# Designed miniproteins, single chains, continued (2): the designs that were tried, part 16

Each design is a single chain, and the fold is of that chain. pLDDT is the mean over its residues in the fold that is shown.

## One batch from the design tools (miniprotein)

Design m4530
Fold by ESMFold2-Fast:
Structure m4530 (fold): chain A 63 residues (1-63)
Amino acid sequence: SILDEILEKTKEMFKDFSEEQQEAVIAAVTRHVDDLKSQGVPDEEIREEANKMIEHIKKYLES
């Protein structure tokens, strides 16, 4: 599923962060993807929005 694809990418990008940070990011990404799916957003747009969110979170945690 699109969620599984995004979560695999998320886990890889955040593998060097703390377990607590990884869990928080996974939870936030899961909630956002589920929200977009419930609104009927196409998988391509979900992928784009999730990628933007993941990049934003990574920058926030690195700053």
Scores: mean pLDDT 84

Design m4531
Fold by ESMFold2-Fast:
Formats: structure tokens, sequence, C-alpha cells
Structure m4531 (fold): chain A 61 residues (1-61)
């Protein structure tokens, strides 16, 4: 069964792609450790003044 997980987080607008990638990698490794197959992972960053809304999407089964 395929599952789509979407999470929204308020982050500093100065957050780097590297920091986001590290967070995504950690979640993917956690799911793989649980025996899940990660099919795709993506993120979107929407600026909001001095902050940003980080939306992360991971698809697994």
Amino acid sequence: MEVTEVEEEVVPASITDEEIEQRMLQRALELQDQGKEVLSISYELKPDGDKAILTTTIVYR
C-alpha cells in the first residue's frame, strides 16, 4: 500500500537546501529502517517575511 506523507513546518527564511536535504535524508532512513520502500521525496519552500513554510512530501510503501 502506497502512503503519501505531507508535513508543514515554519523555518527561518535563511534555511539552506543542505539543511532541508539532511532532514529529508534522516526521515527516509527512518522509514527504510522500518522496512518501508521510499518511492519519492520532495520539498517546497514558501517565503513568508523573515520565515518560510517548508512543505515536505514523501511517498513510500
Scores: mean pLDDT 82

Design m4532
Fold by ESMFold2-Fast:
Structure m4532 (fold): chain A 67 residues (1-67)
Amino acid sequence: DALEELKKALREATELVEQGKLEEGAELIRRVALSHGRPEAGERAAELALQGKGDEAGVLLYIETTA
């Protein structure tokens, strides 16, 4: 299920950001967004992840991919 895989990947990205692995979290967000046809949303969410805003990054990408 693509939606469950999306949720799992977003949880992993948020956890990476919370651990201070900002670049790894941002890269995971970019890959997930690209796989869902939303690379521009992925870049916006990655910017939030690089700022340590993992929850906001996850919410933004989830909304963009499920809208």
Scores: mean pLDDT 82

Design m4533
Fold by ESMFold2-Fast:
Structure m4533 (fold): chain A 61 residues (1-61)
Amino acid sequence: MGLSPRELGGLIVKAAEAKGLTFAQLAERAGVSRETVLRIAKGEIQPSEETLRRILEALGL
């Protein structure tokens, strides 16, 4: 719905930083691989709706 993978990745990085979460901690809380979080953060992949939901939930959003 309008965010490019690069924009989404940037927002996730900022949100994790604001919450004091490492990518490893975010991945563990979201129930996804650390590699998946890293690739999303770099804008290399567009996450599925379910993966995005789990990441946002892990960020307290």
Scores: mean pLDDT 81

Design m4534
Fold by ESMFold2-Fast:
Structure m4534 (fold): chain A 91 residues (1-91)
Amino acid sequence: DAEKQQKFQALIDELSARIDAAVAYYAETGDRRAAAERIQQALIDAGKKAGIPEEGEKLAERVRRAVEAGDWAEAGRYLGEFINKIWESLS
């Protein structure tokens, strides 16, 4: 479905840009907590746009905790789960 692909790609492009900006901020400042909060907000916003605000908030919180703990591998795992749920939720 071309419409589903286009909606998904637009959401992922925006989410990726916001995550990249948060990671760049962390690399420059060392402020991992602020980076985690920025990533959490990006995921919350993406979840709302995808029509899964409750699931988005839960996964955003898990990603935030993983980033704050410095566990980038766990953060990536939850991000992957979030991306899959966005795909499944789109019409």
Scores: mean pLDDT 87

Design m4535
Fold by ESMFold2-Fast:
Structure m4535 (fold): chain A 80 residues (1-80)
Amino acid sequence: EVIIEYQELSLEKLEAAIEAFKEKAKEYEEKGELKLAKAYEVAVEMYERIKKAKEEGASDEEILKIAEELGKKAQEILEE
């Protein structure tokens, strides 16, 4: 499968992902799918933190660490 190199994502790609995930979080919250809504909220947080880190000149290692930590958090929310 294709591995996403988060440190190489452009700011435009990050912003587009943030907007898409915010829309999904709202849709699932309105449908009462709170677990899915929460998972998308974590995805928003992850991409927003990666974007901020890139804007602040963070290293590739720091960006990947953010992605790993918040990716695990999203996975834990999806597990019952």
Scores: mean pLDDT 76

Design m4536
Fold by ESMFold2-Fast:
Parts: sequence; C-alpha cells; structure tokens
Structure m4536 (fold): chain A 91 residues (1-91)
Amino acid sequence: MEEAARALSAAVVEGMATDPEIKSLFEKATEAAAKGDGLEANRYALEIARLGSKRLPDPELQEAVLKAIDEALRRMEETGKAVSIADVLAE
C-alpha cells in the first residue's frame, strides 16, 4: 500500500526531529548497519516503524503498518534474513 508507506515515511521523518526514542533507534540502526549486522539494523528499523505508526492520524493506515511489521518480523524469524517493511507494504 503506497499510501501507508508514504504516510509512515513522513511520520518517521517528523519523529527523527521531535522524538528522542526514534532518534536513538535510528542511531542504533546506523551503528548495526556499519558493523555489517543487517538483521539487528532491520530490527531497529521495524521498531522505528512501530513508533512512527502511532503518529499516523488514520487508524486504517496504522493497522496496515502494524500488520506489515508483524509480517516482516515473522519472515525474519523464519529465514534469518532482513526484510524491508517497504517491500511488505508494496505487496
């Protein structure tokens, strides 16, 4: 769902400036990625998405994002590989 991905992206960008928890998670994700730990980086990215979802004004968009996060986490647990929430939302 392109609308959910766009709304989430805007909410995360705003959260990066205004929410110290989102900023902290972004720094942790960046550090994990720099160390080559794609799974850990992706886990932090999904937590950022979860916090961003709470900033969404539309309950339907919030539900779509939360379902995509749960699906991405499930695929990561089953495959041991990083899964982008953007890819799940595009399905």
Scores: mean pLDDT 80

Design m4537
Fold by ESMFold2-Fast:
Structure m4537 (fold): chain A 89 residues (1-89)
Amino acid sequence: PDDETLEFLRSQLPEDIRKRLSLEKLRELIAALKQRLPPEELINKAMELLGLSPEEREKALTVVRFLVTFSLTGSEEELLNALREHQER
């Protein structure tokens, strides 16, 4: 995706996640999803890139779910619906 799409995706995440997730890191997570990595590796990569503690693993799961929705459908509307369901703020 282009930088405009990545900025949009990042802007829809909670502020604490957004501050920790650069466009470069978001692009790396999307690339990992396209590689069909095992779920544990995807979650671990998200936690590493976001600098999350083990207690915040659920935040990594939320981010991975958003990116899976985007990667599989490419649908902004479906992504926004997923965001509404997983808003923790």
Scores: mean pLDDT 68

Design m4538
Fold by ESMFold2-Fast:
Structure m4538 (fold): chain A 95 residues (1-95)
Amino acid sequence: MDELLQQLRDLLISNGVPEDLVDELIQELKEALSKLSDEQKEQVTEELQRVLEIAKTLDKDTAARTLLWTLVSTIGRAENLSFREIVERYNTVLS
């Protein structure tokens, strides 16, 4: 997981997302994931790996938006937030 999160961090920064924002989101994701079962962590790892590979094939702006949405939705699902609560919490990030 940590290696995958480092790859996500590096790709987000290379696609123009501010480093401070990326580091904050990665930290929130780590905290949310720490409370998941090993099976749930494996499912999240597989999802993040698939999205990372897709993002590498997209243009810079689309890749950044796709990765940011994936991060915030993964955090929100891990914390049992509704779609509305995710959008409200991360409105500034997703703008």
Scores: mean pLDDT 81

Design m4539
Fold by ESMFold2-Fast:
Structure m4539 (fold): chain A 60 residues (1-60)
Amino acid sequence: KEEEKEKLIEEFARSAGRAAENQAVAGDTPLPPDEARRLGEQKGRESAEYFIKDEEEKKK
């Protein structure tokens, strides 16, 4: 159960990082692609974790 949540968080983080990197490569942001990917992954992890916690609270 908890392992599945961790996998979802990681996948969401990876997806967010990829999107941020693509935006940087396209010149849509002043950040370099590698830094944008790292920041995107971190923000993605935080967002996914926050969303999962909020969903768990509402289901109770």
Scores: mean pLDDT 74

Design m4540
Fold by ESMFold2-Fast:
Structure m4540 (fold): chain A 116 residues (1-116)
Amino acid sequence: SVLDWVRQQIAQQDQILAQLRQRLSGPQGQQAVRIVERVLTISITADALVLIGTEIQLELLKKQGADQSQIDAVQAQLAAYQAARKDDLIARVRAAMTKAGLPQDVIDTVVAVLRE
């Protein structure tokens, strides 16, 4: 279910935030953790809405007797969206930290953790 997926994403977020807290200290480290938490939370919410919308669309297509090519196209669009999300997430976190004036070593540490 989408809720099980959301719970899994929250658990992954908690692990990422724990790793960042271990590697980063002081006010700048705390600010970086807050930025990552905010961006991850927004990302999980956006991704959950895409999943819900896709599941609704697939159920409606099945009810309408849509052919397999239409179902496959919707699933392919979801897969492409999900594949792009990690790079998009890293870019958004990097941009937010840069805008906040965080030093490059802090930014590099966060990006390294997110690339795991």
Scores: mean pLDDT 87

Design m4541
Fold by ESMFold2-Fast:
Structure m4541 (fold): chain A 80 residues (1-80)
Amino acid sequence: SKLLEETKKIVEDLRKKGEELGVPKAVIAAIESGVLMATGYAQRGRLDEAERVLKQTIKDAKNKNEELAKYFEEKVKELK
């Protein structure tokens, strides 16, 4: 689906941006995990749960790396 393709692209963009910023791989992996969990909810038609998971992932990311978290938040906004 279109949502799946767009979400997969976000995971790829986050990985690339995190590597460019020198963010620890564990932090990048945690953000990717949150995005994939949200995608799983969206695939099951649970869009509200998907949005809540993404919001929590952004919040957790801000506590680890604010620059990567802002990039992630911007990418999520572009999906809407």
Scores: mean pLDDT 78

Design m4542
Fold by ESMFold2-Fast:
Structure m4542 (fold): chain A 75 residues (1-75)
Amino acid sequence: LIDEIGKREISLEDAVKDVKTGKLVSFENLLSDEAYVPTKPISSVEDFTEETSELRKVTSGVDLGVERIREAVLG
């Protein structure tokens, strides 16, 4: 997903649309599993809510989130 954003030079919002089409990894999976570096499957709802809440503020529909993800994943 993030690599696709970098290669295609598209926004995170456009990538979310592509995920709905079934072309890219689910945005929710990216947020919970790969974007913030969850080391293992979330074992509890509490841990999941905590990580997802923080990541959604940064990555959900904000340019800052896109820049940070691109630096962490692509750069």
Scores: mean pLDDT 47

Design m4543
Fold by ESMFold2-Fast:
Structure m4543 (fold): chain A 55 residues (1-55)
Amino acid sequence: SPAEALRAQFERDLAAVKARIEADPHLTPEEKADQIANAEKVMERLLAERLAALA
């Protein structure tokens, strides 16, 4: 379904963002955790908005 494809794409995009943050040698563990938490919140909001637009 379009919704399943969209969820899968957002999962891949979020995983890529997390990998980039984890690989950043200039960030502390605390900064990495904060940036990952923020990325998850932003992506969840965007996914919800995109899913609502498909309904």
Scores: mean pLDDT 87

Design m4544
Fold by ESMFold2-Fast:
Parts: C-alpha cells; structure tokens; sequence
Structure m4544 (fold): chain A 104 residues (1-104)
C-alpha cells in the first residue's frame, strides 16, 4: 500500500539520521559513549516496532511514552533535552506522514 511504502522509506531515512546524530553526540560527549549507544539502539528498536505496527495512533502514543521514558533516564541535562527533542520531533514527523497518507 502507499502507506507501507512511505513508512518503509521514512523509517530507513529516520534510522540513518538517528545513527548520524549518535555519531556526532559520541564525538561531543565521549565519556557518555556507552549511554549514547544504548539509548540510540533502543530508539532504533522503537522506530522499527512502530513501522511494523503500521503507524497507528496507539503505536505512535506507545513510541512517545517509551521514548520519553528513555530520555528521562538520562542524567546529563543537555543530553536529556536533546533526546526529548528527538522524540518529540520524530512523533510530529510520523503524525504528519500519517495525516498526509490518510488524506490521499
């Protein structure tokens, strides 16, 4: 379906962006590299799960909940804010994609 095709393309692009951000953050915060790797792998797992579940309202809300729980586990306030913003921006982009496909 058009939704499945857009979801796959979006998911691949998003995972690439997330990996790039993780690489940049590890350079900026080398003492936090283990935490960054763990959080980013968990984020990629959540993105893959949301794609498999077909971007339902329920799956988007579950992604947001789990993503914010991961962000809240980060003790460094700057990294925490960056991950909170990443989760919020990802949710907005998925919701916009969902609305676009439902409109067509």
Amino acid sequence: SPMEQKALIFGESLIAMVRMLGYSLKKEFPDQSELIDKVFENMIDLINETIKNGFTKESIEEFKKKGMEMANSIKDPELKKLFENLVKNTVKTIEELRKEVEKS
Scores: mean pLDDT 77

Design m4545
Fold by ESMFold2-Fast:
Structure m4545 (fold): chain A 58 residues (1-58)
Amino acid sequence: LEEAYREARKEVEEAQKKAGKIASDPNATPEQIQKAVDELNKVAREAHERMRELARAA
């Protein structure tokens, strides 16, 4: 259980790091930043769904 939660959190953290790099890049366009945020939200949603399934199974 803890391993699956850790994996889901790691995926969100990786997406956050990618979005953060783009947001902190002085050459990043608003479109690139928006894309990174959208991808982060998608990864977070998928990860949270997996966490909810694990909680429901417990």
Scores: mean pLDDT 77

Design m4546
Fold by ESMFold2-Fast:
Structure m4546 (fold): chain A 65 residues (1-65)
Amino acid sequence: SAMDKQIQQLNVQTSAQSAKTQADIQAQAQKQNWSDFQAALKLFSALADIVDEHIRQVQELKAAA
């Protein structure tokens, strides 16, 4: 019947919208994970700079002694 066809079309449209929303959520979660990873890398870079600075200062003190 025409009603059965309308229900079938609504089911297909709802399924397609659900699938798109799920894909968008997954894409956003991946972006969040990369953002967190980039933040961690920046912290490690800052720590490496502090260590390098400390090593240079210690070497300068030893050279002055």
Scores: mean pLDDT 73

Design m4547
Fold by ESMFold2-Fast:
Structure m4547 (fold): chain A 64 residues (1-64)
Amino acid sequence: SIDKEVDELLEEIDKLIEKSDSKTQEKAKKLKKVVLYVKALYDAGKISEQSVLDILKEVRFSLE
């Protein structure tokens, strides 16, 4: 579930990096680093599944 939601969000971010203006591309690249960092913390058992979902929701909102 979490792996799939992370992968789907990363796919959306990568599409923005390929198709967007420089400012949106920079923002998308920074958000990609946040998603990867949060995934690493989850895989290490340092944050809850709910915390991951909440952060992914904030990232999605930031991309709108």
Scores: mean pLDDT 85

Design m4548
Fold by ESMFold2-Fast:
Structure m4548 (fold): chain A 70 residues (1-70)
Amino acid sequence: EKARELAKKYNEWLLSLPEEEAIRLFQKMAEFIANKDYEGFLKFLEEEFGYRKVEEYTVPGGKIWVWEKV
């Protein structure tokens, strides 16, 4: 649910950006992913979209991060 909301907001934001800026953003995010720096990628999204990480839960099979829009 929250992933879908974030994806929609992300797509709306990308469509509002100039093409050159969107390309630079994709290159930067690809860099985080290529280095497996998922924490840095998530912080980048928080800064760009105003999503603040409020909680982190450990569950069987992984971790879940709870984000709140600021």
Scores: mean pLDDT 62

Design m4549
Fold by ESMFold2-Fast:
Structure m4549 (fold): chain A 86 residues (1-86)
Amino acid sequence: MERLKRRAKNLLTRANLKRVAGLPADSRASLSTVQRRVGERLGLSQSAVSRTVRGEGSEENLNRIVDAILEAEIEEGMELIKKAVS
């Protein structure tokens, strides 16, 4: 379980949160703005997202954010492939 929590923490980077928020990688949005946008998309408060990123959130909220990150990364990969083939 500790290894899974560590792996989940490694996924909770600002870059991955920007992907979930639908922001470009070079976005100048503050961390609080990124966390608020992630919360809006997932039905969570900015505080709940912030606590989860710090490892203080519920496992349910952690899983929800991690799933959203993985989904966004798959979508980004598909768009990059489409753009490269076009």
Scores: mean pLDDT 72

Design m4550
Fold by ESMFold2-Fast:
Structure m4550 (fold): chain A 75 residues (1-75)
Amino acid sequence: MADEYLEKGDYAKAVVEYGKELEKNPNDFDIWLKLADALVKLGQPELAAKVFERALTQFPDNEELKKKLEEYKKL
């Protein structure tokens, strides 16, 4: 469902739906990545960085996530 909004370019609705999915399933790594991607496409890279910071509380040893966070903080 949230993926449908992302595919259609409705990034604002994608963000809302991914946020709801994360409240139910905070350990779903793919949803964290998709939420951050939707925020970047919505023009909110600072919020995407905050999403990655929050994701690191669930996946603290994920090196790829740490690298993406540093990249987004430079935007």
Scores: mean pLDDT 77

Design m4551
Fold by ESMFold2-Fast:
Structure m4551 (fold): chain A 78 residues (1-78)
Amino acid sequence: SALEAEARELLLRILRERLAAETDPLAREALGWLLDSVEREDMSILLDNLTTPEKRAVALRQAAAILREMRARMAELE
């Protein structure tokens, strides 16, 4: 649907912006895999690449930050 396409485009925009601004190598790796999984519509990319508890923890922190940013941007749309 049009709403699903808009939500996906917003998520991709947030991911690209965060990746461009991120300086921590582990966070950049996690954001890169998150971006690739969304662009390819394939969540198995995350499981295949986040092979350690540390990498999974970093990815979860990044996902939580992205969710907060998405909520904030949705609130601006009212």
Scores: mean pLDDT 83

Design m4552
Fold by ESMFold2-Fast:
Structure m4552 (fold): chain A 71 residues (1-71)
Amino acid sequence: SAADVAAEIARMQAWVADQIAKINAQTSAEISKETDPAKQNLLQEINDGMIAMLQAMANRTIRLLEEQARK
């Protein structure tokens, strides 16, 4: 049902948010130990790239679930 698909999407969005929070916490901890500003910037860029990839994968999955629900 549409309600079941909405619940599945909500669970996936909650999981993605939790993963992003964990990635950000780990990167903040690593940056706090780093003294080189160039390396701090690189760590942040890697973090941003990982989050962008995770969000892109989640968005693709949501689109597939919504398409499945329309059939």
Scores: mean pLDDT 88

Design m4553
Fold by ESMFold2-Fast:
Structure m4553 (fold): chain A 111 residues (1-111)
Amino acid sequence: SSETIEEIEKLLEEAQEKLNEAERALQAGDFESAKKKLEEAVRIMKEVIELLLKEGWISESLAQTQIKNLDELLQEAKEAKTKSELRHVLILIEAQLTSLTMFFEAVKRAS
């Protein structure tokens, strides 16, 4: 529905802002804040995947794969002990958000 499209667009913008906040915290050396913001971004990205699944715009198999990948990245973020390790995880989560955004744009064009 058009309402679900607007909700997903808002959630994708919120996820990007959380990643921007994580980068700012990481630059400031605030690892606890950076990890918290990455966790918040992953939760929002999972909510987008659940909305795509509810609308039938993504297969159950693809949704499960995406959620598993996000859970693995979140675990790596929690285990990260250096700025370099946490930055690497941040880059991978940003790549996942980009892929999710591109997938959603393709869904919108096909509708």
Scores: mean pLDDT 90

Design m4554
Fold by ESMFold2-Fast:
Structure m4554 (fold): chain A 99 residues (1-99)
Amino acid sequence: VEKIIEDLKKHAVGEDEYGIVYTPQAIVEILKKYGYEEHAEELSKAFNKADEAYAQGRPEKAQNEASEKMKEILERVGIKVKKVKYDAKNSLVYIELEE
C-alpha cells in the first residue's frame, strides 16, 4: 500500500486548491501495476461514463459517481483519501490523501 501511495504521488501533474492533480490514466495504470485489475476496470468505466455525460452537456451526476467510485476503490486497496474529484472537462483527477 505504501508503494502504491508513493507511485501515485510520483505521477502527480500538479497541485492546486482542490488537492494533488493526476490524470485518470495514471491512476488506472497504477492500480493495474499492483494487481488490482478489476478495480482499475471499474474505475476506467466510471471515468468513461462521466466523459460521455460531459459530452452530452449533463456531467454532474456521472462526474460525482466517478468521484465516489474512485474514493471507494482507493479505500478498498488500502489508500485513505480525504477528498476526491473527477473533472471530466479537463480529464483530471484531484486527490487529497488522508495521512
Scores: mean pLDDT 79

Design m4555
Fold by ESMFold2-Fast:
Structure m4555 (fold): chain A 67 residues (1-67)
Amino acid sequence: SAALEEEINKIINDKSLSVKEATKRLVELIEKNKFDASTTTRILVTFMEKWGVSSEELTNMFLEARK
C-alpha cells in the first residue's frame, strides 16, 4: 500500500526520533499490518543503512520493543 509505504518512510526519515523510538514505531507498524518476510527485511535493511545500526543492535532493540 502506498499509504503504508509513506508511513514507513516518515518514520525512517524522522530526524526528531531516537533510534529506540524509531525502532519501536517500526515494530508496532510491522506487527499491526502483518507484513510478509520480504517486505519486513527490506524495511529493516533500509533502516539499518540510514541510521548506521548493526543487525545485532537492531535485533536487541526489536526484542526490547516487544516487551
Scores: mean pLDDT 75

Design m4556
Fold by ESMFold2-Fast:
Parts: sequence; structure tokens; C-alpha cells
Structure m4556 (fold): chain A 87 residues (1-87)
Amino acid sequence: MIEEVREEGERLVEELREQGLELAAEEVELYTKRVLEYLERNPSTSEEEVKKLLEDLRDFARQLARWERHATEEEKEQAKKILERRR
């Protein structure tokens, strides 16, 4: 269950990096870490809730990939600065 979220997150990050979507990859990596921390602290989380988290993770990655493909250089620069503050 938790391992499924970790594996899916790692897979999405690798796919995004292969496409040159560095900002989307970093955001998905951070989001995956947050979800894993949540699941570790909430061991009573049901399989159905985990499936919803997986769908949200996939949707988030898709939306970020789309954003980065169409983002201006100014928007990308601002996003990089925000990401550096959150690491």
C-alpha cells in the first residue's frame, strides 16, 4: 500500500525527468514525500483512501507536466525559486 505510492511517485518522477520536465518532477517528488509521511502517521488509512491518493498523485503529475510544457521562462524561474525554498 505505502510501497505502491512510493513506486508510483518514483515512476512518475523518472518519466517527467526523461521528458525534460524538471520542475514538474521536483514538485511530484515533494508531493510524494508528503503523501508517504501522511500514510506513515495515519496507519488506519484504508485501501480506498490510498487509491484516491494515487489518483490525485497521477492527476497532479499530469497537470504539472501540462503546465511546464506551456509555461513562460518567467513562470519557470519563479517556480524554481519556490521549489528551492520548500526543499
Scores: mean pLDDT 82

Design m4557
Fold by ESMFold2-Fast:
Structure m4557 (fold): chain A 103 residues (1-103)
Amino acid sequence: DPAAIAAAKAALEEIYKEYLEDKKKNVPSFDEKIEKRLEKALESALEDIDRGVFGGMLLFTDGTLRVLGLSPDPARLRLVADFAREYAREHGLRLEIREFLLR
């Protein structure tokens, strides 16, 4: 589904942009090496989305855990969501999940 892949890529790029800004503002040790590492992580994640399977989590400095899943298998999306909910509950985090089911 090209539309679901495009939507997931746009969502991931938005999340990473916000994550980069969060880290630049709130992490005093943030430097160009960390920025380059995040850029490479984004490139790799976008390749996984193009391949039709992705699961990732980013923890923001405000205590929000943002999760994105993409799969043709709804059981895989459920496993990612269940793991994220349990992790957020155990650590007192606010959870935001975006899921993209390929058809």
Scores: mean pLDDT 87

Design m4558
Fold by ESMFold2-Fast:
Structure m4558 (fold): chain A 76 residues (1-76)
Amino acid sequence: SHMEEEIRKLQEEIAELLSQLSPEAQKKAEEIIKEAEEKFRAYAAANDLSRDELLELTLKVAKEVLEKIKEILEKE
């Protein structure tokens, strides 16, 4: 639950930043999110991850997505 709370906060922060982007920048951010989600699902399926490993991977991916979206916002 502690890691789930952290993931939820990161997802909320990502959503907030997305609302601040121009429509063109939002499309770039959507592509980043989609690619990250597809890679995550493929990796999780291929490696038969435990619940804890799945949460750790989710947290890592959410942090990476947040950083990339911040870079998009900074360059606007």
Scores: mean pLDDT 83

Design m4559
Fold by ESMFold2-Fast:
Structure m4559 (fold): chain A 93 residues (1-93)
Amino acid sequence: MKVQVMRAKGKVSKERAESLGGLLEHAAEAIEKKPLTKEQIKALGDRLEEEVNGELEPVKDLETDEEIAEALREAAEDFKKNVGEDVLIPRLV
């Protein structure tokens, strides 16, 4: 399964940042328990895109569950520390 990591540019509110950070942590935990289906990854990506203001740009493609889980964890940690000024979002491609 191919997942593209997107970067959102622009300021995100603290409240939205906390919501997105929690969603990213939940996704990483879910992937660690078992591989997510295409439908689950698409639903997660769609939900994250709904929460984001501004333009999305591609950063990199991820193909393994381990890479996806690690990227989501790093994004969640960065998001909580930086109060959502830049966020990473997984997209199914």
Scores: mean pLDDT 61

Design m4560
Fold by ESMFold2-Fast:
Structure m4560 (fold): chain A 82 residues (1-82)
Amino acid sequence: DLKKLSELLRRASQQARLLADQADSQGFDKTGQLLRQASDQLQKASDYLSQGDLDKGKQYLDEAQKLGEEASRVGAEEAAEA
């Protein structure tokens, strides 16, 4: 069900934006930036999937996954420096 997946990704985008703001407030600026970028890609994936564009939806979802993985790595590095 693409409608349910689109809604799930929209909520994931909102959560990523909230986590980005929290990361910034703790001084994890690089992690916050990557989480904001992941949020933007999740929102685009949601929008394209809601329109039935599977190719673009998958493209933006794959990019969001890469940004999330990078945020996890960078976040661990920033936490170790704190």
Scores: mean pLDDT 86

Design m4561
Fold by ESMFold2-Fast:
Structure m4561 (fold): chain A 80 residues (1-80)
Amino acid sequence: DVALVLEVLREAYAERGAELSPEARALVEEFIRRMEAEPDRYQEIAEEFGEGVQKLSEADQEQLFALLGEVQRRLAARLA
């Protein structure tokens, strides 16, 4: 459910987004904005997000992956 994924991502980002670089925060905010505006384009939006992540520094990628791991853990807990 895309709505649940966005809810959990927004929650985790609100709590931990300050730990991310400005570039990583911009990518997450763009992803959330586009997913809310154009949910039928989720595959394209996810691919573009992945491309943006590949352009980040290694340190920024590690911080972003830590946030995404937290999102995955929260989703698993909600679905259990």
Scores: mean pLDDT 83

Design m4562
Fold by ESMFold2-Fast:
Structure m4562 (fold): chain A 63 residues (1-63)
Amino acid sequence: SKKKEKARKLLQEEADKLGREPSDEEIKKIAKESGISVSTASKIKKELDQEKTQAQQQQLAQQ
């Protein structure tokens, strides 16, 4: 849904701005702003973390 897409974008932007993984409080704020539940936002964050871990693992394996 468009709300999940907005949450995904906001989570990526917040992580980039902070230079670290967003905290539970920051995830809650993004969930409220996107109009989704905190549990849904946490799932999206876990999916983003998995994608980054896979990309890093692939990059290291190629070296």
Scores: mean pLDDT 75

Design m4563
Fold by ESMFold2-Fast:
Structure m4563 (fold): chain A 82 residues (1-82)
Amino acid sequence: LTSEQQEVLKEAKELIEKGLELMEEGVKNKDKELFEEGKKIIEEVLKNLERIWPVAPEEMHEPLEELKKEAREKLKEYEAKF
């Protein structure tokens, strides 16, 4: 992966982590608005990764798929907790 490609993946991962933190706080405090904000962040990141996928070089396909899979699994997990 190039430095630019690694930075894109790193930024996406950081946004997913931020979204998950907001969702977790929403669950803990029963704050639906906070939960929905976190969910929106993760959904937007997933949309961006899906748009990148068809134009991404082969080297990015595995990292992108793993990141998308992890984000979707975590999103489903937190939705079940709220």
Scores: mean pLDDT 80

Design m4564
Fold by ESMFold2-Fast:
Structure m4564 (fold): chain A 104 residues (1-104)
Amino acid sequence: AMTPKIFYSTVKPLVDSPTAGGWTVGMWAGFLKVEANYDLTKPVVGKSKIDLTKFNPYATIHPLYAAMALASAYDYYTRDGLKFEEFKKNVWGKEDDPEAKKYV
């Protein structure tokens, strides 16, 4: 089975790609793992309150596409001044993980 370390090492050029707010795709993938308890060894999207397929049609089949969709959703929902912690509440319903806040 693919471990998180193997996953990140094989897709490094893509995970280092910049997205909204200075976050990389890899940082958004980390947010998915941290906030949603997403198992990065599985090609399954972490639990979300929003339909990520509206931002990337492949969001449900791979965590990397889910991370890209989440980055686009963040940009869309924060354009009106919504802060990261409010975005977390609206997307996941969780805000108590301090590790996710280190990437803001």
Scores: mean pLDDT 52

